Designed miniproteins, single chains, continued (2). Designs and how they scored, part 19

Each design is a single chain, and the fold is of that chain. pLDDT is the mean over its residues in the fold that is shown.

## One batch from the design tools (miniprotein)

Design m4680
Fold by ESMFold2-Fast:
Structure m4680 (fold): chain A 57 residues (1-57)
Amino acid sequence: SLEEELERLKEELQERRQKAIEENAEKAVQTAATVAGLNMDLERVKNVKAGEVTFTP
């Protein structure tokens, strides 16, 4: 019946959306971590005086 087909489609759509949300969230977290790492490195470089030994990463 149409109602059974609609219910099945709703379940499939929900599952696919959930997977997409999870994948997007993982990518966002990885991107944020990379940006945070870069910002920390830039801040360390700014704090090193010219002529001093380079800091350890």
Scores: mean pLDDT 69

Design m4681
Fold by ESMFold2-Fast:
Formats: C-alpha cells, structure tokens, sequence
Structure m4681 (fold): chain A 67 residues (1-67)
C-alpha cells in the first residue's frame, strides 16, 4: 500500500486525478493505512490551492465525492 501512497504524492502535481485513484486503491487494500488517508487529504488540500482553475475544479469534485 505504501507504494501507491508514494505514487499519489508524485502524481499530485502532474496528474491529480491519478493521485486520488492511487490513494483510494491503497485504502481499499488497507483501510487503516494512515499515510494513504493523510496523503489523500493533503493532496486534495494542495490541489485546492493550485493557481490553475481546471485543477481546482477537479479537486473540488473529488473532494465532494470523498465527503
């Protein structure tokens, strides 16, 4: 599961949608994986602060699905 968490962090800047998918996959394999849970939340927060409107809009939709 840790490898998926790291992939999520790496893709957060270039492909945030894939980053979210990797974090979700890690949590499906191990729901108590703290790094994956924290990484998911941090990734969404970082994307919400992105200057690109398209990135922020995608993050908003992903965050809404999470909540």
Amino acid sequence: AEAYTKLGQLYAASDPEKAVEYYKKALELDPEHEEAREGLRETLRVMLNDPDEAVREKAKKELKELE
Scores: mean pLDDT 73

Design m4682
Fold by ESMFold2-Fast:
Structure m4682 (fold): chain A 61 residues (1-61)
Amino acid sequence: KEKVLKILEEVKDIKDKDEFIEKAQLLAVELKLSDEEAKLLQEAIQYALKNGVEAAIEKLK
C-alpha cells in the first residue's frame, strides 16, 4: 500500500495519461512491487484515469 501511494504521489503532476502510466509502471519495477502491490497499483491507475489522481490517492489512504 505505502509503495503504491508513493508512486501515485510521484506521478500526480503528470498531465499526459500515457506518460503517467509509463512512469508509474517504471517506478513499480524500481520499487520491486509484489504481485499484490502491482494489482493495487493497476486498480489505482484505472481509478485515477476515471476519477482523477487525487481521488485515487484519497481512496488508497
Scores: mean pLDDT 78

Design m4683
Fold by ESMFold2-Fast:
Structure m4683 (fold): chain A 87 residues (1-87)
Amino acid sequence: SKEAEEAYLEGVKLASQGKLDEAIEKFKEALEIDPEYRQAKANLYHVLGEKYLKQGKIEEAIKKYEEALKIDPEHVGSRGNLKLLKK
């Protein structure tokens, strides 16, 4: 739906600004409207991974990036972060 896409795009914008908690709320809003919105779900897991990284929780971050890639195998951010963290 248009409303789900608008919430998703706002979430992407907030995440790009480092506003991770606000981005999470927008991705959850998109998923409340459209539970099958794969891009919103993949980005939600990606941002959760970024929050774990900021907390030094590397193993938890890896799991969240892997969940994002299960949903969207082409998720550039999650692929990049996993490549760095598995070194």
Scores: mean pLDDT 87

Design m4684
Fold by ESMFold2-Fast:
Structure m4684 (fold): chain A 56 residues (1-56)
Amino acid sequence: SDLKKGEEHYKKGLEAEKKGNNEEAIRHYMKAAQYYDSAGDFEKAREAAERLGKLL
């Protein structure tokens, strides 16, 4: 499901941040926001987008 894909990418984004790989984290948060939006979970999509914004 798109919700599950969003959760997976959000988790990968967090792990990339812990490793200091902000470029990888940005890509994963972009995918997470896209999948959450497609799943209709706009709150989680916004949360992923806010995480993305802090890395830019």
Scores: mean pLDDT 85

Design m4685
Fold by ESMFold2-Fast:
Structure m4685 (fold): chain A 58 residues (1-58)
Amino acid sequence: MSAEEILARAKEIAKLLKEGRVEEATERAHELAREMGLKPEEDPERTLAKAVIKALEL
């Protein structure tokens, strides 16, 4: 998965969080984390932050 794809998915998850769609955002964040080999966390914002940081290190 490219850094650009990860960032695009991260932006969509952030948009869901802003809209109050927390359950959908959490599911998408966990899926993204699993695809990246990261540990999903209960807090979707923390999971999203880890995914973005790892993408920027690519």
Scores: mean pLDDT 77

Design m4686
Fold by ESMFold2-Fast:
Parts: C-alpha cells; structure tokens; sequence
Structure m4686 (fold): chain A 112 residues (1-112)
C-alpha cells in the first residue's frame, strides 16, 4: 500500500521536474510553485481525511508532495546546484512523504 503511493510520488516528481525544466521558468517561480503544490497537497489530504476518505487523502498527498519535489529539483537545476544536492533533496522528499503517509494512516485509525 505505501509502496504504491511512494511510486506515485517518484513518478510525479520526475514528470514535474522534466516539464518545469522544459518550460524554462526562473528558479524563484519554480520555488513558489513548489510551495503551492506542497501546501495544496497537505490541505487536500486533510480535507479527504476529514471526510473519511483515506485512500484519496494518501493519493493527493503523494501527488502534491511529488509535484513540490519536482519543482524544487527544477529550481535547484536552474540555480546550477551540484548532483549531490539534487540527490539529497530526492532522498529527503521520499522520507518526508513516507512519514506523512504513515501519519495519515495513524490519524485515520484514531478517528475510527
């Protein structure tokens, strides 16, 4: 179950990074898009969790955090960041989404 959402996170991050780089947007714009994607994903996940819709909450969290990570990676590339920094960001993003997915599942169990 977690593995499906982690794979969705990875796929969305890769797709968003590629599209953002192709669009040639400034790093500052990409950083703003990352913030909005992250906030939107977290807000949507809370909304669906409040409705008892755990599966949908998990999916929108994975998508939103994936998009945020993709935009952040594109922003780092636009700033000329080294590959090591890009790798660190991917690893941190994956760990955060895993933790937040576990938190959603715990919150759902407590609400039941």
Amino acid sequence: MVERELELFRRVAEEVEAEALAAGLPAETLEEYARLAREGGLESARYFLAQGRLEEAREVLAVGMGAATGFELAALRARGAPEAELRELRERGLEEVRRRLEELEEAARRAA
Scores: mean pLDDT 87

Design m4687
Fold by ESMFold2-Fast:
Structure m4687 (fold): chain A 57 residues (1-57)
Amino acid sequence: ESEILIEIIEDIEKRLNTKDPEALKLFEEAKKKAKEGDIKEAEELVRKAAEIARASR
């Protein structure tokens, strides 16, 4: 539901430029949760995705 949060998630995903399928899946789930208005879950999923993306690079 928060379009701003979705834009932030997409920006983070682009900056990390990860090819890890688990990280990419978590970013997609985070965007879904943001669209549903579950901001807390979206933030948690983004954090996990970013950690995996950094570890994979």
Scores: mean pLDDT 78

Design m4688
Fold by ESMFold2-Fast:
Structure m4688 (fold): chain A 96 residues (1-96)
Amino acid sequence: AVEEARRLLEEAEELLERAEELLRKAREALERGDLERARELVEEAEELLERAEELLREARRLAEEAKDEELLKRILELEIRLGVLQLELAVLKRLL
């Protein structure tokens, strides 16, 4: 349970880092007027964020079942990061 939650959390963190990098590159592409590249990067980031959300949801379920407060705190930190990236994604989609 706890070990499985940690593995899911590590995978989610990697996906969030990759999505953040893709969104940064999408902003740079948009600033240069490369709308096609910006759209491709936004679509890739959206897929990674959706996968990260699923992993965090499962990790939370396992951590709550195990009553592991430290894991729940770490999950909350990543859920906040996910929310920020989802907002950035929504803004970029509105501009494209």
Scores: mean pLDDT 89

Design m4689
Fold by ESMFold2-Fast:
Structure m4689 (fold): chain A 60 residues (1-60)
Amino acid sequence: MVEEVVKRIEELGKKSTPEHAARAFAAAENARAVARTRGDEAGAEVGERQLARLEAEIAA
């Protein structure tokens, strides 16, 4: 589950500016870290929140 969210974050980063790509990388790593410590579902939830945030920033 978290890897599916991470893939979506990375794909968004690749389609964006280098600045957004760096934020996407940080978001993906954070989601993976949460998954390792709190479980896959928690990591996916954090990743989805960060994905929505990045999508909003790119759309602005």
Scores: mean pLDDT 79

Design m4690
Fold by ESMFold2-Fast:
Structure m4690 (fold): chain A 71 residues (1-71)
Amino acid sequence: SLNSNINNLTNNSNDNFSTLMNAGRETGDVLFNGTPEEYHEANRRLGDLHRSVKDTISTNDSNRSSLESTM
């Protein structure tokens, strides 16, 4: 249903926001207090996060397209 798809979009947005906040905090700590190894690990994890967020955006776009095609 329309409401179910809207709820899924909202939940995905909230999850993405929390994930970005946590990643930002971890990266900030590493930038100011970390070793080079910790910096490289944080960079790798940011890459993984970018892919995860991109996949979520793609899923949300698919859900929006499905809603538009049923109108």
Scores: mean pLDDT 65

Design m4691
Fold by ESMFold2-Fast:
Structure m4691 (fold): chain A 89 residues (1-89)
Amino acid sequence: MRERLEAEIAAAFIAMLVAIAKRSGVPLTEKEVDIAEKLAREVIERGDPETLRFVAEALREMADLARKHGQTEIAERLESLAEEVEKAL
């Protein structure tokens, strides 16, 4: 149960990062991307299918935001991460 709670908390933080990024209208920082990667790894290892689907969608949304700001490398990195989350299903 501890591992499941950690995955749910990680998913919630990813959703919060996406919401903040959308609201701020500024490009994603390297630190935000690093945090998203670490949180996504926790979800891949310990998340249930519903959490995995939610996080994959959130990461794709974050990738779209990165693309709108011309951050192509960050967008590709986030899309690759979303694919890894989907493969864990």
Scores: mean pLDDT 79

Design m4692
Fold by ESMFold2-Fast:
Structure m4692 (fold): chain A 65 residues (1-65)
Amino acid sequence: SMAEEQLRNGAAAAEAGDSTAGAAGAHDLKKAGYIPEEQGRAAVEAAQAGDAAGAATLLREMADS
């Protein structure tokens, strides 16, 4: 699905150190209702705190769901 691909791409960007791209993707998917709001919020919060690795982990977990 497009949502799954976007989550995987966001996780890859966050793993490369671009937590901003990961956070933006998670926020858009959460707002559109494609991912659980709670998990999407957690990923955005991790990225906003500068925890790129944590954001990447959360995005990958959502992609695998």
Scores: mean pLDDT 73

Design m4693
Fold by ESMFold2-Fast:
Structure m4693 (fold): chain A 88 residues (1-88)
Amino acid sequence: SPVEVLEKALENIKEIAKKYKDLDEDVYKEIVEKVEKALEAARKGDLESAIKYLREALEIARKNLSGEAGEAVETVLELALRKVEEEK
């Protein structure tokens, strides 16, 4: 389910933020907001908007995050995007 994929992605991103305290808080909050919007869209059956918000979250992560924390967030978002696109 795209909803379950996005719920797991959001949980994983929150766990990454707990492990990597050097993660930029403002950037992290913006990424979380985009993933939450993707999750809301998926719950409404709007997979195109869910994919759009995931792509926006991934772009923010790629431009603004670095190191192991940034790489971990990018990996979670890339896997979620691929899985949601497969269910479209």
Scores: mean pLDDT 86

Design m4694
Fold by ESMFold2-Fast:
Structure m4694 (fold): chain A 103 residues (1-103)
Amino acid sequence: SKEEEAKRILEEILQVLDFADQLYDKMKAEGVPEEKIRRFLKAVLDGIKRLVERYKEITGDTEKAEEILSLIDEAKRAIDNGDFDRVKQILDEIKKLVEEALK
């Protein structure tokens, strides 16, 4: 059903966010070059964007989807500014919105 597909997409977004948080912490601890971290975080955001757009298409929940998409655009700007702490804060905010959508 559309409801089951929408729930799976939200669960997949949470899995991507959890994986990104764990891998970011590891990359930072291991001294991975900033350019590689930027590319990784941009790939994560692009993946989440596609999942959110798919969620929007299935559910018609435009308001919540657009809020998350706006946060993704803000996170991309933070990456370009080298503000990785801000990126982490925005990803946590996206996580909370997705968790609320699952209730």
Scores: mean pLDDT 88

Design m4695
Fold by ESMFold2-Fast:
Structure m4695 (fold): chain A 56 residues (1-56)
Amino acid sequence: SKEKAIEEAKKFYKELLEKGVSPESAKMAVVGYLEMQGIPLEEAEKIAEEIEEELL
């Protein structure tokens, strides 16, 4: 589901930050992940921005 994809994306973002990936690069990776889950680019970018704002 879309909700499950978003929760997995949050986990992925946290894991990337823990590995020393920059917030901007981690955000781009999350957008790509969400697109692979079938979420359109514009919506994936908005979700990634919300994840970044929540976790930074």
Scores: mean pLDDT 85

Design m4696
Fold by ESMFold2-Fast:
Structure m4696 (fold): chain A 75 residues (1-75)
Amino acid sequence: MEEVKELAKEAIEAIKAGDLEKARELAEKLAEMGAKETAAWLLVAIYIAEGDLEKATALALEAAREAGLEIPPLP
């Protein structure tokens, strides 16, 4: 769990720096480690940073459903 948090932190820092390639690599490693929910949310953040809100929204809804979260109705 601690290692997952450290990789997630590195991915967030990469997104802030504009290094989306590194962020994707870190998200992939997290998915390989079984942290699929964390990896999915990082991919959402990467798509937002790229300006692809449609893909970001689709992944966010899928990740929330897999986590058992209640999805509010769209505005």
Scores: mean pLDDT 73

Design m4697
Fold by ESMFold2-Fast:
Structure m4697 (fold): chain A 58 residues (1-58)
Amino acid sequence: GAMEEMKKLEKEILDAIKKGDYEKARKLLAELVKLMKEIGASNEEIMAVIDKFLSLMG
């Protein structure tokens, strides 16, 4: 389901960040944001997720 796909994307984003692959991390973050919009997540929830992952990229 959507929650399982979100967890998978979050794990893949974190793995990409740990490897220093910020290009891949940004592409995966865009996919996560698209999925969040599809399931009706609020703009505040989406921005919180973006801010969290961007802060981890420096």
Scores: mean pLDDT 85

Design m4698
Fold by ESMFold2-Fast:
Structure m4698 (fold): chain A 99 residues (1-99)
Amino acid sequence: MLSLDELIDRFGEKMGLTREEARRLREIAKLSKGDLQALVDFPDLDRFGGAILLMRAAGQSNREIAEALVKFMKIEASAGSIERFIKALEELKLLPAKE
């Protein structure tokens, strides 16, 4: 399996992300629970932040991400909670702003 860094870089290339945008995604994926929680008030989402960011990078909708987290990781999530989490990271320039 590819490392997280290699996976993000390859997904970034396929999605047309710049090298700086791919670097930001790798940095976010490595943030600790405490760092994520300091940025957003989403205790259940901070633990799975890396998975959320990879699913977003793969082009999944906020609804699809929320459904995956509920089904596979057994946490409470809605499309609205995922949207707010992603927007908070985008506003802090930790995610590439796409559409």
Scores: mean pLDDT 59

Design m4699
Fold by ESMFold2-Fast:
Structure m4699 (fold): chain A 59 residues (1-59)
Amino acid sequence: MDLENEVGRLADRLLGLILRGQASDEAVKLYKEGLKLMEQGKYEEALELFKEALDLATK
C-alpha cells in the first residue's frame, strides 16, 4: 500500500509536468509504460520508470 501511494504520487507529479508541456516525448513514453506496470501490480518496476521519466522531465 505504501509503495502504491508513492508510485501514485510520482505519476501525478509527472502528469502535471506533461500537462504543462514540460516533459519530453521520451518522458511521456516512460510515463505510459509505468502506467501499464501499475495496471499489472508491478509497483517497484513502475516506480523505477516514473523516476527515470521525472529525471528526464526535470533536467
Scores: mean pLDDT 80

Design m4700
Fold by ESMFold2-Fast:
Structure m4700 (fold): chain A 59 residues (1-59)
Amino acid sequence: MKDMEDLAKQMEDYVKRNGDVTLGRSMAYRLRIAAEGMKLGGPKTAVQLEQDRINQLKA
């Protein structure tokens, strides 16, 4: 979904403005990977990855 790509961009800008944070960089990196997948029409792949992660933690 385009929202994830926008989120990745905003997080990168936010970390840059507020200063470098290790956790922030890790999250931005993960969001960038998801956004790249969506760029070629893989919105379900990015969303599915997040959903699977949550399900694996709960299940």
Scores: mean pLDDT 61

Design m4701
Fold by ESMFold2-Fast:
Structure m4701 (fold): chain A 59 residues (1-59)
Amino acid sequence: EEILERAEKIAEELKALGYTDQGDALLNWVKRALEEGRLDEAERIVEMGEQALAHLKAS
């Protein structure tokens, strides 16, 4: 699933920056949303994670 692949990439990059707990939480939230069939929620979580990661990398 594309959404899960994006979530895994974000989590790995967050962990590389020292945000291990945040990365693990994001991945768990996305997996839960996908298991519940809430695709819109999963996509929103991934988009928020991508924006947060971009902000952290710019800082």
Scores: mean pLDDT 82

Design m4702
Fold by ESMFold2-Fast:
Structure m4702 (fold): chain A 99 residues (1-99)
Amino acid sequence: HMLPPLTPEQARANLAAIQAGLDEVRKMAEELEKAIKDGDYETARKLYQELAPKLSALLIEAIGFELEVEGTDPELAAQARKLRDEALEIGKRVDEALK
């Protein structure tokens, strides 16, 4: 790892930011599913274009954070894994809705 170690305050701030982003993306995924169900493909397209890059960035951030705290803080690593799993689950829901 080439970066200096995160302080506990920075680590907690990173977790909170990722969680907030995932909460927002989850709401967007729910709106996307509803738009598809309602046949509103214009709204669905706009939501997907905004959702997809944001979800990808959050997944990368969660994975990176897990690797950063792995072996240093098992509780933070467990929380990072949970965020990663949440991001993957949102992605699966979006993929399923698009079928």
Scores: mean pLDDT 81

Design m4703
Fold by ESMFold2-Fast:
Structure m4703 (fold): chain A 76 residues (1-76)
Amino acid sequence: SLEKSRKIAELIGHILRAVASLMEGNGEEAAKDLERAIDLAKEINDKSFLPLIKRVAEELREKGFDELAQRVLEKA
C-alpha cells in the first residue's frame, strides 16, 4: 500500500539519520531517530528492521551513550 511504502521510506530515513548523528557524536539525536524508526516498524507490523536498529543502538553504547542505547533497546 502507499501508506506502508511511505512509512518504510520514513523508517529507513530515520535509521540513516541516526547513523549520521552518531558519526557526528550526537547520541541524543541518534537515539531519537532510532526510537522513531521503532515506532514506524511497530505501526507497519514489520520486525525485519529491528536487527539493524539494534546494531546501531549497540554502536551508541560503544561510543559511551549507554543510557540512550538502553532506552532504544527497551523500546524495540
Scores: mean pLDDT 87

Design m4704
Fold by ESMFold2-Fast:
Structure m4704 (fold): chain A 116 residues (1-116)
Amino acid sequence: MMPPLGSGAPGDAETEELARRLAEKVKERISKLEGVEKVRVAAAATVDVRTGEPVVSVGATVELKKEYEEPEKQKELTEKIEEAVRKAAEEEGLRVRSISSEIVGNTINIGLAAVP
């Protein structure tokens, strides 16, 4: 968004807009979950080098409330976050290729790749 792109690929702007909308939906859905203190979301529009197909990637870092730092609660919340991310992608008409999650201290890192 900040680099001056003089020549994006045709359709790049549409994929970037999809990425932006998906990031907003992901942030909204995750922030409504109990046990979430703070959420940061970043999205990127890329191209699959093998197929030339546009890919929307989303990364989220979710900071947990102290009462949710227990391993069992972290696992349950991670599953809810993964479902929230999937539903956000489906609402934007995207097909989910992959979802990954990692618990690091008091944060949950989520990665999503989806295609139009």
Scores: mean pLDDT 78

Design m4705
Fold by ESMFold2-Fast:
Structure m4705 (fold): chain A 74 residues (1-74)
Amino acid sequence: SMKEEFEKILEEIEKLLKQTGEALQNNDYKKAKELLKKIEKKVEELSKSPDPIAQKTAEYLRKLIEKMKEELEK
């Protein structure tokens, strides 16, 4: 179902976000940037979902990723 697809993508995003946090703690900015690119692709996939909850979640995550990118460019 579309809900199960959303949940799977969200779980993948959550795992990638955790890995990004770990990379940042280890000062591995190259790995953190690569992980953020992977998350962006998953968020784009989520935004194409016909589920309104998935679309709103994608909007939230996009803003979160934008903030993380800004911090990495400091």
Scores: mean pLDDT 82

Design m4706
Fold by ESMFold2-Fast:
Structure m4706 (fold): chain A 95 residues (1-95)
Amino acid sequence: VEELRERLENAKTKEELLEIYREAAERLIELLRRKLREALERGDYKTAFRYLAEIVELELETRKIEEEVKEGKLSKEELRERVRRLIEEIERLEA
């Protein structure tokens, strides 16, 4: 997480920010997949289904952000904020 925060602080281009976004999203998906597996092992199907939904939503949002960056619809500041939010979610799940 600290590594991602340092990279976010030093990123100057949209391309750098998008790379950090992809890495943060991938790390968050891995954490959600682990929590999904743990919930399934416990028979907690409600929690498992919620994690599955979050994984799908995150994958769709990542694709949307990639398209918006490519079309010039997303500013550097907006992209930076999106990366910051992903890092915060990773911290919440690792806590």
Scores: mean pLDDT 85

Design m4707
Fold by ESMFold2-Fast:
Structure m4707 (fold): chain A 100 residues (1-100)
Amino acid sequence: SEVEELKRELEEVKEELEELKEKRASAEEVIEALIRATLLLERAQQLFPENKELAREMLLAGSLATLASMKKVLGSLTEEDLERLLEEGVEILERAIEAL
């Protein structure tokens, strides 16, 4: 089913975020993973437009991706920022997978 495929893809991006936490990930790698998470959550919301939990997690993921991108452009993105973004991204994906 499309739901099973989305769950698998969300779990794959979650695993990628966890792996990026274990290595010294570049800002680019973190931002790209957060963008992928946001796009998958947008697809999940399209399948379940009345699911407020998925809508919330999609908005949170998009906000993290935007913040990371802005800080990168401004040269203010720190190693601590990257760690927090990865941690929050994992939590978002865990909640989104549970909401599906």
Scores: mean pLDDT 88

Design m4708
Fold by ESMFold2-Fast:
Structure m4708 (fold): chain A 80 residues (1-80)
Amino acid sequence: MREELERLEREATAAADAGDLRRAAELLREAARLIRERLEEVAELLREEGAEGDARELARRAAERAEALAEKLEAEAAAR
C-alpha cells in the first residue's frame, strides 16, 4: 500500500513538473480510488505514523483531498 501510494505521488509530481496537469489529475484520482478501496490498510498506515483520532476517517479525508486536487488541476488544464 505505502509503496503504491508513493509511486502514484512520484508519477503525479513528474506529470505536473512536465506540465501535464491532466495526467497529474488522473494519477491523483487513482490514488483517491486506491485509498477508498483499501481504506483499512491506509488507516493502519496512519496509525503507524502516529495519527490521533479516527484513522479511517482521516484516510477518507485524504481520498477527498486527492480528488479535490485532481478537480482543481483538471479545471486549470481546461482553462489553458
Scores: mean pLDDT 80

Design m4709
Fold by ESMFold2-Fast:
Structure m4709 (fold): chain A 85 residues (1-85)
Amino acid sequence: MIEKIKEALEKGDFRTAFKLIRENLDKLTPKERAEVLLYIGKYFEKQGKLEAAYNAYRRALELDPSNTEAKKMLEEVEKKIKEKK
């Protein structure tokens, strides 16, 4: 299931990706939900929505504190937000 969500997000088919997330949320492990939130965060960064990306990465770390990519992405987006102040 996670692979289909990633494929949809990579193709820019966000309608299908978010539908799959909602319909299968209860079937995803916390680790898989964290991975999905990483892809959502990356999508928001591409749209210039840094605060939305920050919230997605923070939520990913809450679900999987050992996710090194989520930690790195959160730190990078926090720096971008602070540098604009």
Scores: mean pLDDT 77

Design m4710
Fold by ESMFold2-Fast:
Formats: C-alpha cells, sequence, structure tokens
Structure m4710 (fold): chain A 55 residues (1-55)
C-alpha cells in the first residue's frame, strides 16, 4: 500500500518532468505544487523531488 502509493507519486513526478522541461528549480516547484493538490504527504513529495533531481 505505502509502496504502491509512493510509486504512484514517482510516476506522477516523471509525467510532470516530461510535460515541464523547465529549469530544475521550476520543475521541482511545479511537482511539489501538483503533489500537494493530489494529497501526497510531505515524505512522498520529498521522494518525488529526489526522483526529479536524479533525472
Amino acid sequence: SMEERLEGAINAAKATAEDSPGTPEQLVEGAEKQAKEAGYSEEEIEAIIKTLREK
């Protein structure tokens, strides 16, 4: 459950990165906003940001 939820968050982050080819800072900011609107936790948002930075 938690792992599936985290995978969903990471997949959403990847989709955001594909749609928003801006600077790393802009991409991270956009992903954080979208994740908060989707109801992800702060821990999940942190994982999303880490995934985007690795790309």
Scores: mean pLDDT 67

Design m4711
Fold by ESMFold2-Fast:
Structure m4711 (fold): chain A 58 residues (1-58)
Amino acid sequence: SEKQRKIHELILSGKIKPLIDRYEKGELTVEDVAKELGITPEEAKEIIDWYKKVFGDL
């Protein structure tokens, strides 16, 4: 879908990694990550889980 494509582009651009790192440190909530990326909190949670599984350690 167009939304999935946009998310994949953000991952490839490296924009997501810094936000996930800040989330892991407790600096950002899932909602903060979602707002920064322009997605829902549920989608942000899915991305965080997917990223951890695909790219290893968070």
Scores: mean pLDDT 74

Design m4712
Fold by ESMFold2-Fast:
Structure m4712 (fold): chain A 60 residues (1-60)
Amino acid sequence: SKIEELKKVALELGKEFTDAELELLLLYTNGDLEKAKELLEKLIKDPSLEPELFLILSKV
């Protein structure tokens, strides 16, 4: 599952996301797993991008 792959990436980078959050992120990227992984890594590596996470979640 794409969600399981995103969950693995998040855990390896030291942050946990819920399945719902990962599903919303994947939906925001139109189901593009590679774009979703890129966005997830960007959000985890830069804590100042936390407002962008809320923006993404509000767009779905």
Scores: mean pLDDT 73

Design m4713
Fold by ESMFold2-Fast:
Structure m4713 (fold): chain A 89 residues (1-89)
Amino acid sequence: ALEKLIEALEREKEDALTLKDEELKKKVVEKLEKAIEAAKAGDYEKAAEYAGEAARYAALAEGLSEEEAEAAEKYAREVVKKAAEAAKA
């Protein structure tokens, strides 16, 4: 479960490297790196927060609206939280 969460965050980081907006790309990569470090430390609450922030910046980098960026942030936070709960079982 933890290995799958880290793998998913690493894949998101790899996808972020394809973003064309260099400023938002840097923010996405930075937040995903922090999410990966938090997950490795067992701080799943921080991992979810950082993954959510990364998803928000990624959505904005793709030209999506602020509303769509907020939805992406909420979705990413829930995905990380569910992955963390699966790791506890």
Scores: mean pLDDT 80

Design m4714
Fold by ESMFold2-Fast:
Structure m4714 (fold): chain A 81 residues (1-81)
Amino acid sequence: MEEEYKKLQEEGQEAYEKDGDFEKARELGKKALLLEAEKAVEEGKAELAIEALRELKAENASDPWAVEALEEAIRHVEELS
């Protein structure tokens, strides 16, 4: 999961860097977070996913978009759990 999560985020970053498509990169990043949240619930790892998302939120506290996307992912895990 952690490796897959990083790969999805890297794909979003590459879309921005290679295509210059900032909106596409943001959309892919948000979708990656929600997908990982759903997978964590399916695997019975909801609490581990919430902890990982909270750590990422702390690491990205200066980025309002990242904070919002991570908060949505945390809420999504909590809602499904």
Scores: mean pLDDT 70

Design m4715
Fold by ESMFold2-Fast:
Structure m4715 (fold): chain A 74 residues (1-74)
Amino acid sequence: MQAKIDAFKEKMKEAGVTEEEVKEELEKLLEEGLEKLAGKDEEKVKILEELREALEKGLDEFMELVLKRVQESL
């Protein structure tokens, strides 16, 4: 799990993109998703809020939560 996150970070660095730039882009996408789903789907709003909190802790926490959620869905 961590090794896959580290490999992803390495590829981002090779592409000339910083972790901070990726975090800012993901924060914008999560905010747009929350605004779009507000009052329509409380369950999805809760998931997006958890993802946002994980992203605030770091890209690693965000990626771990995404992988965990995907695994729980399948």
Scores: mean pLDDT 73

Design m4716
Fold by ESMFold2-Fast:
Structure m4716 (fold): chain A 80 residues (1-80)
Amino acid sequence: MFTTGSLPAAEVRRIVAELGGKVLKIEETADSTTIVVEVPADKRDELIAKLNELAKKYGYEEPTVEKLSDNVYKLTFKKK
């Protein structure tokens, strides 16, 4: 069965840490996963690309990205 798995929190934290960032929040619902991260502005696009690849592997759609404050971004991944 192709079930939409949860985004693995450990892999999310690893990717964010490798880019010099910090995971502030991870929320999972029945139909979406929301990740709030702090990351240097020059690493933002690389972070989004890496998290998008991870999310697609686990059956999520392309993320919606919102800027919450200086260097803090909210990524919302909707399950397919």
Scores: mean pLDDT 78

